# Designed miniproteins, single chains: the designs that were tried, part 65

Each design is a single chain, and the fold is of that chain. pLDDT is the mean over its residues in the fold that is shown.

## One batch from the design tools (miniprotein)

Design m2240
Fold by ESMFold2-Fast:
Structure m2240 (fold): chain A 104 residues (1-104)
Amino acid sequence: MLDQLQRDIRSSPPGSLDRGRSYYNLGLYYYNQGDYQSAIYYYDQSIRSSPPDSPLRGDSYLNLSRAYLRLGQTDLARQYGRLSVDSYLRSGQPLPPDSTLLSV
């Protein structure tokens, strides 16, 4: 999986949704390994690489919130949780059912 994600990043144009999705999947990979710092880095890259109205930005902000919460950074977790809600509303996507982080 990791090798394929790296290839997808290399083959995708800078600023493309495909490149943003590949960074998002790298963030998920590192999050699942317990490497929350690397997960944060790749979720941030996903946001920077994605179109401003992309629902992927909302997913990336939500997972940034989760990663910061895992690191005990509750203020940052709350901030990115709010950014996730704003991103979903701008993209016309429904809010995720797990709202616990948005209520902290």
Scores: mean pLDDT 74

Design m2241
Fold by ESMFold2-Fast:
Structure m2241 (fold): chain A 92 residues (1-92)
Amino acid sequence: MEEEKLRKEMEERLYLMAAIALTLPEEEQLKLEEELREFAEKLRKENEDKEVLEKMIEKMKEIIEEYLKKGLDEEKLRELAEELRREREAAL
């Protein structure tokens, strides 16, 4: 269903975000986590679940694009995202 598709797209973007975070210094990683957490918290107070998912996906896309513009290796990030996805599958 449409909400399931949005959740799956958000999950895929979360793996890319996690891959980006793993390439960053600890301080930068914590700032990124805090920014996303505060954004999500604000959205949940003012919006319905579907709108929260859509807006979170857009925010994550913006952050990913910013880091790619800074010269992060897109191919390496995709490999890390794939490893994180496999780890989730192995966790049962």
Scores: mean pLDDT 75

Design m2242
Fold by ESMFold2-Fast:
Structure m2242 (fold): chain A 89 residues (1-89)
Amino acid sequence: KDEEIDKQAEELKQAVKDAAENGVDGNVKFSEALQRATPEAIAKFLASHFGEEELMKELARQAAQGDQDARRQMGRLISKVLDEEIKKV
């Protein structure tokens, strides 16, 4: 449901801010939130920062199916979001 996806995307937005502010403990919680999130929620979270919603959805689906290149690309995008939040604190 859209509400569940939206909730997980907002949880990821909050978790990445907490990770930027709280170091190790924040990073653990952010990692746990990413592991619980659906591919659609991760795609929405990334699209909120970079745009390209359909590309993010495709990348998230491929990563969920075990594509290691897609997983690496998503990891790089997630790291960029975290780096941007760290620069704000």
Scores: mean pLDDT 80

Design m2243
Fold by ESMFold2-Fast:
Structure m2243 (fold): chain A 83 residues (1-83)
Amino acid sequence: DAKKLIEEGKALIEEGLALMSDGTVPVEEVLKLIEEGEKLIKKGIEKSLAETGKVTPLVKEAEEFLAKMKKLLDELARLSRLA
């Protein structure tokens, strides 16, 4: 189920971001969670496109989520360099 893959990927990214903000785990483990989450979302998008042949609202929402997360990670990296 494409929707389930996207939801699971979003949950993994959210978990990784929460752990990163807390600083409670090694950065390698946080990055692994975020990468796995992105992988699941991309897989869900591909599966949805293969099944429907169209960009559905689910696919658009997933793409927007990935874009938002990239911007957030880029901003956090910038702020880290300034601190």
Scores: mean pLDDT 75

Design m2244
Fold by ESMFold2-Fast:
Structure m2244 (fold): chain A 82 residues (1-82)
Amino acid sequence: SESIIVKLEGDTAYIIETKKPYEEILKDIETSAKLVEETEKYKVFEYENGTKVIVFKPGVSLEEAKEYAKSLGAKNIIVEKY
């Protein structure tokens, strides 16, 4: 299954779809960012520089991730697949 990550940089949301497992993504992010929010659909991590990264839990669609990014004030959305 694919994992979905949203990285917020200013007015832009980068939505990354990857084959990397959810647990591996969490392990990578947790080395340099702190958990600031968790819901049944996602976890939000914040780096010391204020950059926010949202990791969606398995089963969340790309469309739901886009709507979430818009709800956070993203003016531009860029989708990348790996």
Scores: mean pLDDT 82

Design m2245
Fold by ESMFold2-Fast:
Structure m2245 (fold): chain A 105 residues (1-105)
Amino acid sequence: SDELVEEVIRMVLEGRPLDEVFALIEQKLGIKIPEEARKAILKAADYYESLGFDRREVLAAIVAHFARLLAEGKYQSPLEAARAASNLGLVLDNLKAIREGKPLK
């Protein structure tokens, strides 16, 4: 189920602290999210915000997709998952999905 992804989107859009969001992901998946993965996500969010995107929407798109990639075990490391979730095309697709109330890609 996409329950974790939906909860992450809700928490980020409500303005919950990112440390709390990451703690939920760690608890639900039994994975430790290393500092370099967190920094990669924040750096990407800072970059997209500098381009005029809403910070909360960008963080929701990145962190929710990051949680999905971790749950699917698609990448060998959380850092690789963070980089993949921060990809421009994917962030744009997921921003559209969030705004339209559709499932993430």
Scores: mean pLDDT 84

Design m2246
Fold by ESMFold2-Fast:
Structure m2246 (fold): chain A 72 residues (1-72)
Amino acid sequence: LIEENQQLTDEFAELVAQLPPEQQQKLLEEAAKKGRELGKEAASLSPEELAQKALEALKEMVERARRLLEEQ
């Protein structure tokens, strides 16, 4: 999970770097919002559940970044 999260984080960063500044800012704001939502639930989640939800959120952000690049 940690290794997979790191790979997806690196992929997301690489995809975001290829986008125009306005799209970069929008995606980073969306990622921050998802992070805050996970943070609010963190106290009620096990470490495993938190890692799984973080992985799912990260996969969604990577897919979103890919779609934005395809529109360029």
Scores: mean pLDDT 77

Design m2247
Fold by ESMFold2-Fast:
Structure m2247 (fold): chain A 108 residues (1-108)
Amino acid sequence: SERKEELLNEAARLMILLFNRARGMTGETRNLVMDVLSLASRGLTYIENGDSEGAVEEAERMARLAEQLPDHLASTAYRIAALIAEAAGDRELAERFRRRAEELEEQA
């Protein structure tokens, strides 16, 4: 599906953005960003293998870690999680994560 490819390409682009935004950060925040990116990578792998349930579980784990990040990094992590959830077919979860990202962007 062209739309699924577009969602995965946008997720990969935001993963690069998240890594670059965390550049120069140290300690726990950097470790949390690396953990989020690891979960995102696994989510993308589950999507490629047709495991929608596994992809949703990784997106939910990403959202839990995102709550421990500064707002500007958390918003990007939630946008990545939303794209993975949408690619997995969970539109309601994707919409919840998008709303959380928008809320965090307004507070940053």
Scores: mean pLDDT 89

Design m2248
Fold by ESMFold2-Fast:
Structure m2248 (fold): chain A 75 residues (1-75)
Amino acid sequence: SRPFISGSATSVLAVYDAELKVGSVVRFSFANGSVQELTIAAVKPVGDFVVLTLESPLNGYSEDVSIKGTWEIVN
């Protein structure tokens, strides 16, 4: 699995991967041990990284706390 960090309630930064496409379901495993599956609404490549916009907000997001963890595509 690959790392991510939250940018907003509905966005994450990750290393670019061809499997990260609009409509894909991604399982996010948070550093606190919780898991959330979210659908990608938009993908913006930025060099070797990608900014993903999510259809629904990340659970537990606040402006004061970055969410970190790992991601994988749901088969």
Scores: mean pLDDT 82

Design m2249
Fold by ESMFold2-Fast:
Structure m2249 (fold): chain A 98 residues (1-98)
Amino acid sequence: MREEEFRREEAVSLLLALAGIYKSEGNEEVAEKLRRAAELLERGDIEGAKREIIEAARELKEKGNTEEAVALLRFAASAIRPVDPEVAKELEEEAEKL
C-alpha cells in the first residue's frame, strides 16, 4: 500500500474541505490561503503549506476570531501530523501563542 501517498492525499482533502467551509461562510481570503496550502502540500512543499495555514489563522485573529484561528491551526496540525509530525507540532505551538 502507498501509505505515504494516502496520508498526503487525505491531508490535502481535509484542508480543501476546510477551505470549502470558509468559502461558504463568505471568508474567501482564509479559503484561498487554505487552498494554496493544499496545493503546496500536494507538491510536497510542507513548509509552504505551513506558512499559508499560519497566515490564514493570522487573518482570523486580525478580524477578532481568535478561537477560530486556534481551531484552524489545531485542525491543520491534526491533518498534517501523519505526513510531517514536526510541522504539526509547530502549528500546535502557533495555536498556543494566540
Scores: mean pLDDT 85

Design m2250
Fold by ESMFold2-Fast:
Structure m2250 (fold): chain A 63 residues (1-63)
Amino acid sequence: ADRATIREAIREALAEDPKATAAQIVERLAARGLRADRRYVEELLVELRAKELKEEAEKRKKE
């Protein structure tokens, strides 16, 4: 599947379940018939979470 389609599906899954693991997201993509590399999903998921967490931490520090 297209990289953009996979990324959008991952973002959608995170919006519905922010605590979802990479394995759960891979299963959700497979249910939609999307071909996604598990390694790519894991890497992207970690980066998306790390970015949001860091931004929240910075806001708390500035408070």
Scores: mean pLDDT 71

Design m2251
Fold by ESMFold2-Fast:
Order: structure tokens, then sequence, then C-alpha cells
Structure m2251 (fold): chain A 62 residues (1-62)
């Protein structure tokens, strides 16, 4: 597993602890975690999923 996948999964776990998660944000985190746990995912997919999680983090910070 790449370091980017490991860091992104850790970020998802932290964001799941937020009391302000919307159902839509929870779905994004669940879908992204499932995708990142797939074997043989491309680096492009890893980066794209990380950006989706960063978007959720930014929305929660605002």
Amino acid sequence: MSSIVQRTLAMIDQLRQSPNLTPAQQQVLDDTAATLRQPDISVTTQVGQTLRVMGVQQDLAL
C-alpha cells in the first residue's frame, strides 16, 4: 500500500470523528475508503480520492 493511501485513510478516520459530518460527506468518505482499499488501484485514482477527502476536510473547516 502506498504512503498516500495510508495517509488518506488516516484522514478519513479523523474526519469520521467530526460531529458536523453531513450524510453526503459521510458517503464521500465511505466511497473513498472503499476505493482506496481496492487492490491494484492506479496512482491517478489514489490522488483523485485524496483530493475528494481534502475537499470534505476543507468544507468542515469553513
Scores: mean pLDDT 79

Design m2252
Fold by ESMFold2-Fast:
Structure m2252 (fold): chain A 78 residues (1-78)
Amino acid sequence: AEAPKLTATSRSDGSVVVSASDNAGIASLTASAPATITYDAGGNAIATVSGAAGEVTVTATDNKGQTSTKTVTRPAVA
């Protein structure tokens, strides 16, 4: 079975964008920090994480109950 794919991008403003995709469709996407979660009709989900610098863990679960986790380090404010 296919597990969710997670791709993360850190931005210079300190935000992190995490995209999750899976052919079975994403059932849920969660983050260890405050985030705006958006789901699309194509089975993808996007989390935009804001807040203090540090590690953020994002977990995606597909419609088959498989999970994938990605940890991203947010930039410290200069």
Scores: mean pLDDT 74

Design m2253
Fold by ESMFold2-Fast:
Structure m2253 (fold): chain A 55 residues (1-55)
Amino acid sequence: MLSSLEQAILDYLVEETKDEKDLEKALESFRKFVEGLGFSEEQVEAMVEEFRKRK
């Protein structure tokens, strides 16, 4: 599953977008953000999937 760092980023993503009505816009912005941090495509997809499940 996700590392402690990836979990922290995911928790931040979920909290940051909790009140955002345009979820796709917020998701794309954070997807680009985590890609910029050097995470692999597989790690990014795993975080996106967990984000969707927690919404």
Scores: mean pLDDT 72

Design m2254
Fold by ESMFold2-Fast:
Structure m2254 (fold): chain A 103 residues (1-103)
Amino acid sequence: MITELQEIARELGRHLAKAERGELTPEDFQRAADALNRAAQIAEKMGKPELAEEFRRYADRFRELAEKMRSGADKEQVLAEAIEVLREALHVIGKLISDAMDE
């Protein structure tokens, strides 16, 4: 559980670094969404349904950003939104890791 959360945090951190360099692709958004759905499943198993729902909302936002990027939306705007969502998601996953360590 904790190890899986740490792996997800590292994966999201790599996506954040790519986003800050303007290198994030629609496929990276799909991978970030998949990682967040895995975090949601872990949060549910930990009895944290509000955090699970929050991770699913972030996953849905990344799928939406992937579609916006593919449809020709402003790349700078899409990347700025992705950076915000990644930072928020990383903050929430850090809290979940802390909660898991206390249990």
Scores: mean pLDDT 83

Design m2255
Fold by ESMFold2-Fast:
Structure m2255 (fold): chain A 100 residues (1-100)
Amino acid sequence: SAADQALALLEEARALLEELLARETDPSLKESIAGAIRGIDLAIETLRAYQAGEASREEWLTAVGLAIHELEEILAIETDPEAKERLAALIERLRGVRDA
């Protein structure tokens, strides 16, 4: 389902952000990445609530949209070319699932 695909992509995004946080040396970017991880965690919780019948389709779509925004903010300030490419790919895949 679209919800299952979104969950897998959000979990992949969380893993990427944790990897970036672990190797980042810029304190401001570390803080931004940590904030993005919290936003992704909220999106995952909302999507799991939807799967349990405890949240609406509109609520999980909104949560995915907010998660995309968090990833776009990190992409805008990231300087590593490989990390930028991986973030951009995840953003496009999440947009594809949201808009399906």
Scores: mean pLDDT 86

Design m2256
Fold by ESMFold2-Fast:
Structure m2256 (fold): chain A 108 residues (1-108)
Amino acid sequence: MSKELEQQLKQKIKEYEKKSKELFSKDKTPENIAKGLYYHYTAASIQMWLNIYKLNKKTSELSEKDLEEILKMSEMFGASLALVESKIDNPEAYEPAEKILEEVLKKR
């Protein structure tokens, strides 16, 4: 069970990194940048959670509820970091990025 859940987290990391790379290869619109950063930071957050479980030798204790919580928290952190970086790089892009990221979270 836990090995399958670890593989699901690894698969989600790969899926989100792929989406991030695809978005960054497109035109550098505020939408593509915000979504690309969102997927990149979401993948990074999932990897951090997985590393915490591995360091504590608790990957065998992963439940389906833990998987859902890790994904939800990682998506929320990814959106927050994407908004912060968008504001640092271009303060005028903050409001467009916020709206786009709210729509991404709503569709998931």
Scores: mean pLDDT 78

Design m2257
Fold by ESMFold2-Fast:
Structure m2257 (fold): chain A 98 residues (1-98)
Amino acid sequence: KIIEAIEKLLDGLVKQGLITEEQKEKILAEVRKQPSDVDALIAFYQALRRVLGQPVASAEAVERARANTDQARVDAAIEAMTNGLDADRIVELAPPAA
């Protein structure tokens, strides 16, 4: 479900001209390699920030995000992505250091 939500969001970002089809495919490749929904969500935020030229989280911030991310947070992220939020809004909603 998380991979489907990410794919739909990335399709919307390509449609809006915020990312390229090649950037979408690279993000999806990184997400698909992850062993869990939590890891997929973290990989997605890191890859999206990199593509948008925003600062990526430090290794310590990623470890904190992993420790503090549960199924409820994954479900909330899926809901937000399904509702078609833009890239800037998605990055603002789930910073690993909040």
Scores: mean pLDDT 70

Design m2258
Fold by ESMFold2-Fast:
Structure m2258 (fold): chain A 102 residues (1-102)
Amino acid sequence: MDPDSPEFQREIEAAVLEIASAVNRTSAASSEDPEISQLNQQASELFRQAAEAVRAGDYDLAAQLKRQALQLMRQSSLRSVELGNDSAKDHAAQLDAILAKM
């Protein structure tokens, strides 16, 4: 029996939430691009659906929905980079690292 602790899982979840919040604030503040707004809204909807799946005990569905939400946040960050927001490169890299662990 190994120590895949709930603590490590919570640490990843907290990092995801922090990065997602930072991406939303940076993208909203630095760009009026409707594509960024749409991607961020779609990601938020997927996170909401993932929370519902957790409540239903469907952790596999919740993980899939969270992965899709993070992929949309990554696309939003890359779009921000295309529009000249170089700080979004760090957010995209952090999202890639989290997705690789899921």
Scores: mean pLDDT 71

Design m2259
Fold by ESMFold2-Fast:
Structure m2259 (fold): chain A 75 residues (1-75)
Amino acid sequence: SELEKLRKEIAELEKKALEAFEKGDIETAAELVSEGYRKGAELAELLGDPEAAARFRELAERIPSVLPEKAEAAK
């Protein structure tokens, strides 16, 4: 059930990211995509796939690079 919950959360984050992108909220879209990849890494770890988890973590780190101003303010 935890795996199903994580998969649904990832799908919801992807949909919200697309909606934010369509509204022109690029910063919000990037944050949501990054969060989705972080959830993907967590799911991969639960499935016993550390290689996939590492890949998702790498993708999550790359996405926030487009949010320099907000990242500095948020801490």
Scores: mean pLDDT 75

Design m2260
Fold by ESMFold2-Fast:
Structure m2260 (fold): chain A 55 residues (1-55)
Amino acid sequence: SAEQRARRRQLALEGASIGAQILHAIINNAPQEEIDRLLAELDRVEAELQALAAS
C-alpha cells in the first residue's frame, strides 16, 4: 500500500540518519554508552523494516 511504502521510506531515512550519527560519534570519541544507545535505535529501525517486509 501507499501507507506501507511511505512508512518503509521513513524508516530507511531514519536508519540512514542514525548511521550518520553513529559515525560522527565514533569520529569524535563519544562515550560508549551514547554509541550503544544509537546502535540500539538502529536495531529497532531494522526490526521494524523486517516486520514490514514480513507482512
Scores: mean pLDDT 87

Design m2261
Fold by ESMFold2-Fast:
Structure m2261 (fold): chain A 60 residues (1-60)
Amino acid sequence: MMDLLTREVKAVEVAVKLTVLKKLNREASEEEKREIEEMQAEADEASARQLALLAERRAR
């Protein structure tokens, strides 16, 4: 139940922290950005699944 929330929060935190680190070290920015995009895609998919579960619960 909370696993999706944990993954989403973690993805946001990673994105924020990596953005800060990117300001400090520009070399890491390119590889880190790609990782962020993949994590954001996973978080987006988790959100979609959560919405589907919520819709099904509303039917009950």
Scores: mean pLDDT 64

Design m2262
Fold by ESMFold2-Fast:
Structure m2262 (fold): chain A 77 residues (1-77)
Amino acid sequence: SMEEERRKRGDALGALYMVLPEEVRRTYPTEEDLEAMERGRPLGEELKKKFDELKPEIDKGVQEIKEAVDRVAERNE
């Protein structure tokens, strides 16, 4: 169903948000984009384009978070 697909997309976006640096999360997606998703509207092409444009930075942010987590784990030994 569209509602189930919307929830899956929201969950995936939420998980992505949890691994992104705060500065990147602040930029994309906007609160307006998130509200549109929550109300069951399809993601606009603008939002998809923003994610496509930011994908290299998102991938870098994920890598940086992985490295930061690894550093914290190593320091706590």
Scores: mean pLDDT 59

Design m2263
Fold by ESMFold2-Fast:
Structure m2263 (fold): chain A 80 residues (1-80)
Amino acid sequence: SAEEQALLARLRAHAEALLAQLREMFATMSPEELRARTEELLAEIDAVIAYYADNPGMQAVFEALRREVRRIAEEQLAAL
């Protein structure tokens, strides 16, 4: 639906802003803090993905967010 497409577009825009903030935050963390925060965030995202089990569009957005959070965390840990 047009309403669902508009919501998905807004979620994608918000995800981009959150990822930018996450990169900045992770750059200031210790390796221990970064690992703990990453685990917490991934668990929260997994719960949201499970909640949208019957909505492929919503799942795809949060699955993409999950991949990017993990990638950013791995890059930051590798730089330490």
Scores: mean pLDDT 80

Design m2264
Fold by ESMFold2-Fast:
Parts: C-alpha cells; structure tokens; sequence
Structure m2264 (fold): chain A 92 residues (1-92)
C-alpha cells in the first residue's frame, strides 16, 4: 500500500511535468504563427491552462488506479514510459 502511494505520487509529478512541457511546446509553435494582438490572449490562455495541469494530472492518476485496480507492475511500466518520453522531448 505505502509503495503504491509513492508510485502514484511519482506518476502525478511526471504527468504534471509532461503536460507542462507539451503545453509549452504547443504554445511556442502557436505563438510563432500568431498576430501580436493574439499573442496577449494566447499568453493569458497559457497561464490558465498551466493552473489546470495539477488537477488534470491528479484525475489521470486516479483514473489509472481505478482502471488497473492498483496494479503496481503496470503503474511502474507507465512511469518508466513517461520518463523516456520526457527525456526524449528534452533532447529534441
């Protein structure tokens, strides 16, 4: 139980990092194609989206626990896959 709680916390933190990086990358690409007047609106939208990421990560982690009945092995596999995705994004 305690080990599972630690893995869920790690998953939540990784999901938060993953979505923040994905949002930043997407925002940068959209900003490059946007008019100056639209950039201010996009910046406000980006800030609001960042505030929602912790809640989204928590909901995903909870949904994952329900779907896989707390399977620690599958959770560990998912965590490792997320770490690899994050590493590849930082190297690109």
Amino acid sequence: MEELEKKVKELKELLEEHYKESLEESFEKVLEKSKPEEQKRLEAFYEEALKDIPKLAEEIAKEWLKEYNGDAEKLEEYIENLKEVLKKKKEL
Scores: mean pLDDT 76

Design m2265
Fold by ESMFold2-Fast:
Structure m2265 (fold): chain A 84 residues (1-84)
Amino acid sequence: EASQVVERYDRLVEELAEALKAKDAEKVLRVSKELLTLLWETLPPDQRSLLPQALAVLIGHLEQAGLSSVIPELQAYLAELLAA
C-alpha cells in the first residue's frame, strides 16, 4: 500500500541522516542504494529522469560530510538502475 511505501521512505531518510552524522561511509552507501532502488521502483517511468537530480543533491551532502569516496559507486549504481 502507498502508506507502507511512505513509511519505508521516511525510515530510510532517517537512517541516511543518522549515517551522515556518524560519517559512516558503509552505512551511507547501503542506505543510499536502498533509497535509489525504492525511488526507481515507485516513480512513474516518465519521472525516472528526476533520479540524477536527486543523486546530485545527495552528492552535495556527501561532500560536506567528507564522504566523497562513496560518490563513484553511487553514480555507477544509478547508471545500472537507469539501464534496467
Scores: mean pLDDT 81

Design m2266
Fold by ESMFold2-Fast:
Structure m2266 (fold): chain A 86 residues (1-86)
Amino acid sequence: MEEAKRKAIELIAEAAKKEMTPRQARVIEAMLESELATGEVASIDEIARRAGVSKGTIYDALRAMAESEEIREAAEEAARLIEEAE
């Protein structure tokens, strides 16, 4: 499971790096790494600490993620990897 979750994070992070700024992509990566570590949705404050960015950058990254078809497709593939690995 941990290997599948790590691979899932890498897929989404790679898509984010292509669709948004490097700083915004770091936000997405930090959010996913926090969820992997805690099993809970990351707080904005936790993401800000992990990524070293302002709250404004976090909101910009979340908007870019929601508007990106490529990131959505990467997230769907990541979900399948997690489900298949059990």
Scores: mean pLDDT 75

Design m2267
Fold by ESMFold2-Fast:
Structure m2267 (fold): chain A 81 residues (1-81)
Amino acid sequence: ALSREEQLAEFAKKLSELIKKLEEQGIVLSDELENTLLRVYLILEETGDVAAALAFLEREKARHPEYAPILDEIAKILEET
């Protein structure tokens, strides 16, 4: 199993790759989406609890269905970490 530091580093790498791909497609992240991404990172940094991060993303998808495709990709990254 990965340590918390290794898990966080792997997540950060994959998240950076996703953001770069979105930027290459001309997609600008909203302040709301950026804050959601920051909170996911902080949950992992503080707790290492992937289930807690996934539960947070599920709540945010319910509040902002327009972000569901991006949040689903982030959830997939979390599950693979």
Scores: mean pLDDT 79

Design m2268
Fold by ESMFold2-Fast:
Structure m2268 (fold): chain A 107 residues (1-107)
Amino acid sequence: SLEEKKQKILEVIDSTIAKLNEAREKVKDNPEFVKNLQMLIDALNYLKKQVENAKTEEELKRIIDQAIQVLKIGKEVVENSDVPEELKKEMIAFFDEQIKKLEELKK
């Protein structure tokens, strides 16, 4: 159903925002990385509103594609950062998991 897919997409977005907020707290002494994570959080909050307002399966598919692109940008931000290697591995693995969940929701 449309509502079930919306709920699952919102869960991925909310989980990602929560993970980004945890990362900001761990690396608060890195202002550039904190700023980049804030930009990702802002983009995800915008997509969250689009999900809530979506009325068709085709609109949801477009929003899922946009969310996947935001998560891929998030991976690049983390990979290019100077944060500890263990935090990079954790965040990249998390992004890959969320991307996989979103790709399954497109089916």
Scores: mean pLDDT 89

Design m2269
Fold by ESMFold2-Fast:
Structure m2269 (fold): chain A 98 residues (1-98)
Amino acid sequence: MPSDEQIVELLAGVFEGVLELVRHLMDLSPEEFIKLIVKEFENILKLAREKGLSKESIEELTKKFIELAKATMKELGFSEEDIKKLVKEIEKIAKELI
C-alpha cells in the first residue's frame, strides 16, 4: 500500500485540481462555493477513513485542505467572514468523522 504521506499528498493534489476547476466557474456565490467545497472535502475524508488513514494523517489532510481553500477564496475576493464559515464547516466534518 502507498504510505499515509503519499495518500495525503495525492488527495491534496486532487482537491487543488477541484478548486482550480471551481475557480473558473462563472457566478458562483460564496455560499455556493462553501457548500460545494465542504461536500467535496466530506467525500474525500470519508474515502481516506475507509482506506485506513491514521487520525494524524487525516488531521494533516484537513489542514492542507483548509490552506488550499482559503487561498482560493482570497483569490476569488471572498470576505474574511466567508473564509471563517468554510473553516468552521470543514473542522466540524473532520471532528464528526474522526
Scores: mean pLDDT 79

Design m2270
Fold by ESMFold2-Fast:
Structure m2270 (fold): chain A 69 residues (1-69)
Amino acid sequence: MAEERRKRIEEVNKRLDEALSQGPEAVRKLLDELAEKGDIDEAISVAAMRGDTGRLRKLVEEALKKLEE
């Protein structure tokens, strides 16, 4: 279970990094997808819904660090 959750958070982190490198349109598309799914973490989904990319990045990184421990 922890491994599956880690994989989902890692996938979000990777997609966010890729979207940021591709530009604003890619970021918006990713944020919409994360807001709709809501299956990772409630705070992450709320940040995505608000378009708060900085908050979303911080939450994803914090979740990854917590799972690595």
Scores: mean pLDDT 66

Design m2271
Fold by ESMFold2-Fast:
Structure m2271 (fold): chain A 72 residues (1-72)
Amino acid sequence: LEEEFARDEALTPEVKAKAEQIAKELGVPVSPAVRSARTAYEAMLAAAVDIATGDNPELARKILEAVDEILR
């Protein structure tokens, strides 16, 4: 678990860059929670909350897909 969290933390800048790129392509703003995430896991949780609340669900879904792809 700690190794997995350390790996996720190392990948956080890549996840954030991908999230901002997706947001730009969709013409919607990145959620502050996603933007302030320090790990890929935190970004994933923020995206899941956005899906649950209905706030930018398409962006949130694409962020979850990007995190899954990056963590492969």
Scores: mean pLDDT 61

Design m2272
Fold by ESMFold2-Fast:
Formats: structure tokens, sequence, C-alpha cells
Structure m2272 (fold): chain A 74 residues (1-74)
């Protein structure tokens, strides 16, 4: 039930990020949403017994931002 709530919240954040990308939102708004999405994703992973380092989290953030910018541009 707790994991189901976290996964539902993660999906909602992913949908919100997709909407921002489709609407050509500025980098600042996309960055805030990506950070929130990663925070929730890390919570889901921790609930499943998977730890994520600060370095791994930063790499995920950079990759997610690059992907969002590419999708917004085309």
Amino acid sequence: SELEKLEKELQALADELEALVKNNAPDSEIEEKVRALIDKYVQVLKARGISVSEEQREQIFKAAMAEARERRAA
C-alpha cells in the first residue's frame, strides 16, 4: 500500500514533467519537476531495499535534464 502510493505519486510527477516538456516550459520549471521526480524515484527504490548514492542521483539528474531538453527542442 505504501509502495503503491509512492508509485502513483511517481507516475503523477512523470505526467506533469511530460506536460511541461510539451508546453516548452523554461529550464527552471523542468529542473524543479525533474528534481521532484528523482526524489520520489529514490523513495520508491529505498522502499524496495535499493540504495542510491549522491553521485548516482546527480548522474540521473543530468541525464533526465538532457533528455527533457532534447524532447522539448524536437
Scores: mean pLDDT 84

Design m2273
Fold by ESMFold2-Fast:
Structure m2273 (fold): chain A 75 residues (1-75)
Amino acid sequence: SSLQRNVSRYTGALLRFIGELIDAELRGASPETLERMRRLIRETQERGTAAVDANDAERLEEIIREAEERLRALS
């Protein structure tokens, strides 16, 4: 179902972002960088859950893409 696909896509993306945060902490990233990453993940959770609840796959993909780009800029 579209709901199941959106949930799986959202969950997979969120776990990857959390993994990137853990990796950054282990590599000794600055407190400022870690705070920015945590803020981005929190914002992505809020926006992503809203998109899943609305069953809006296009919006979910946009949110994931934006989060990936912003995390890349912090690396």
Scores: mean pLDDT 88

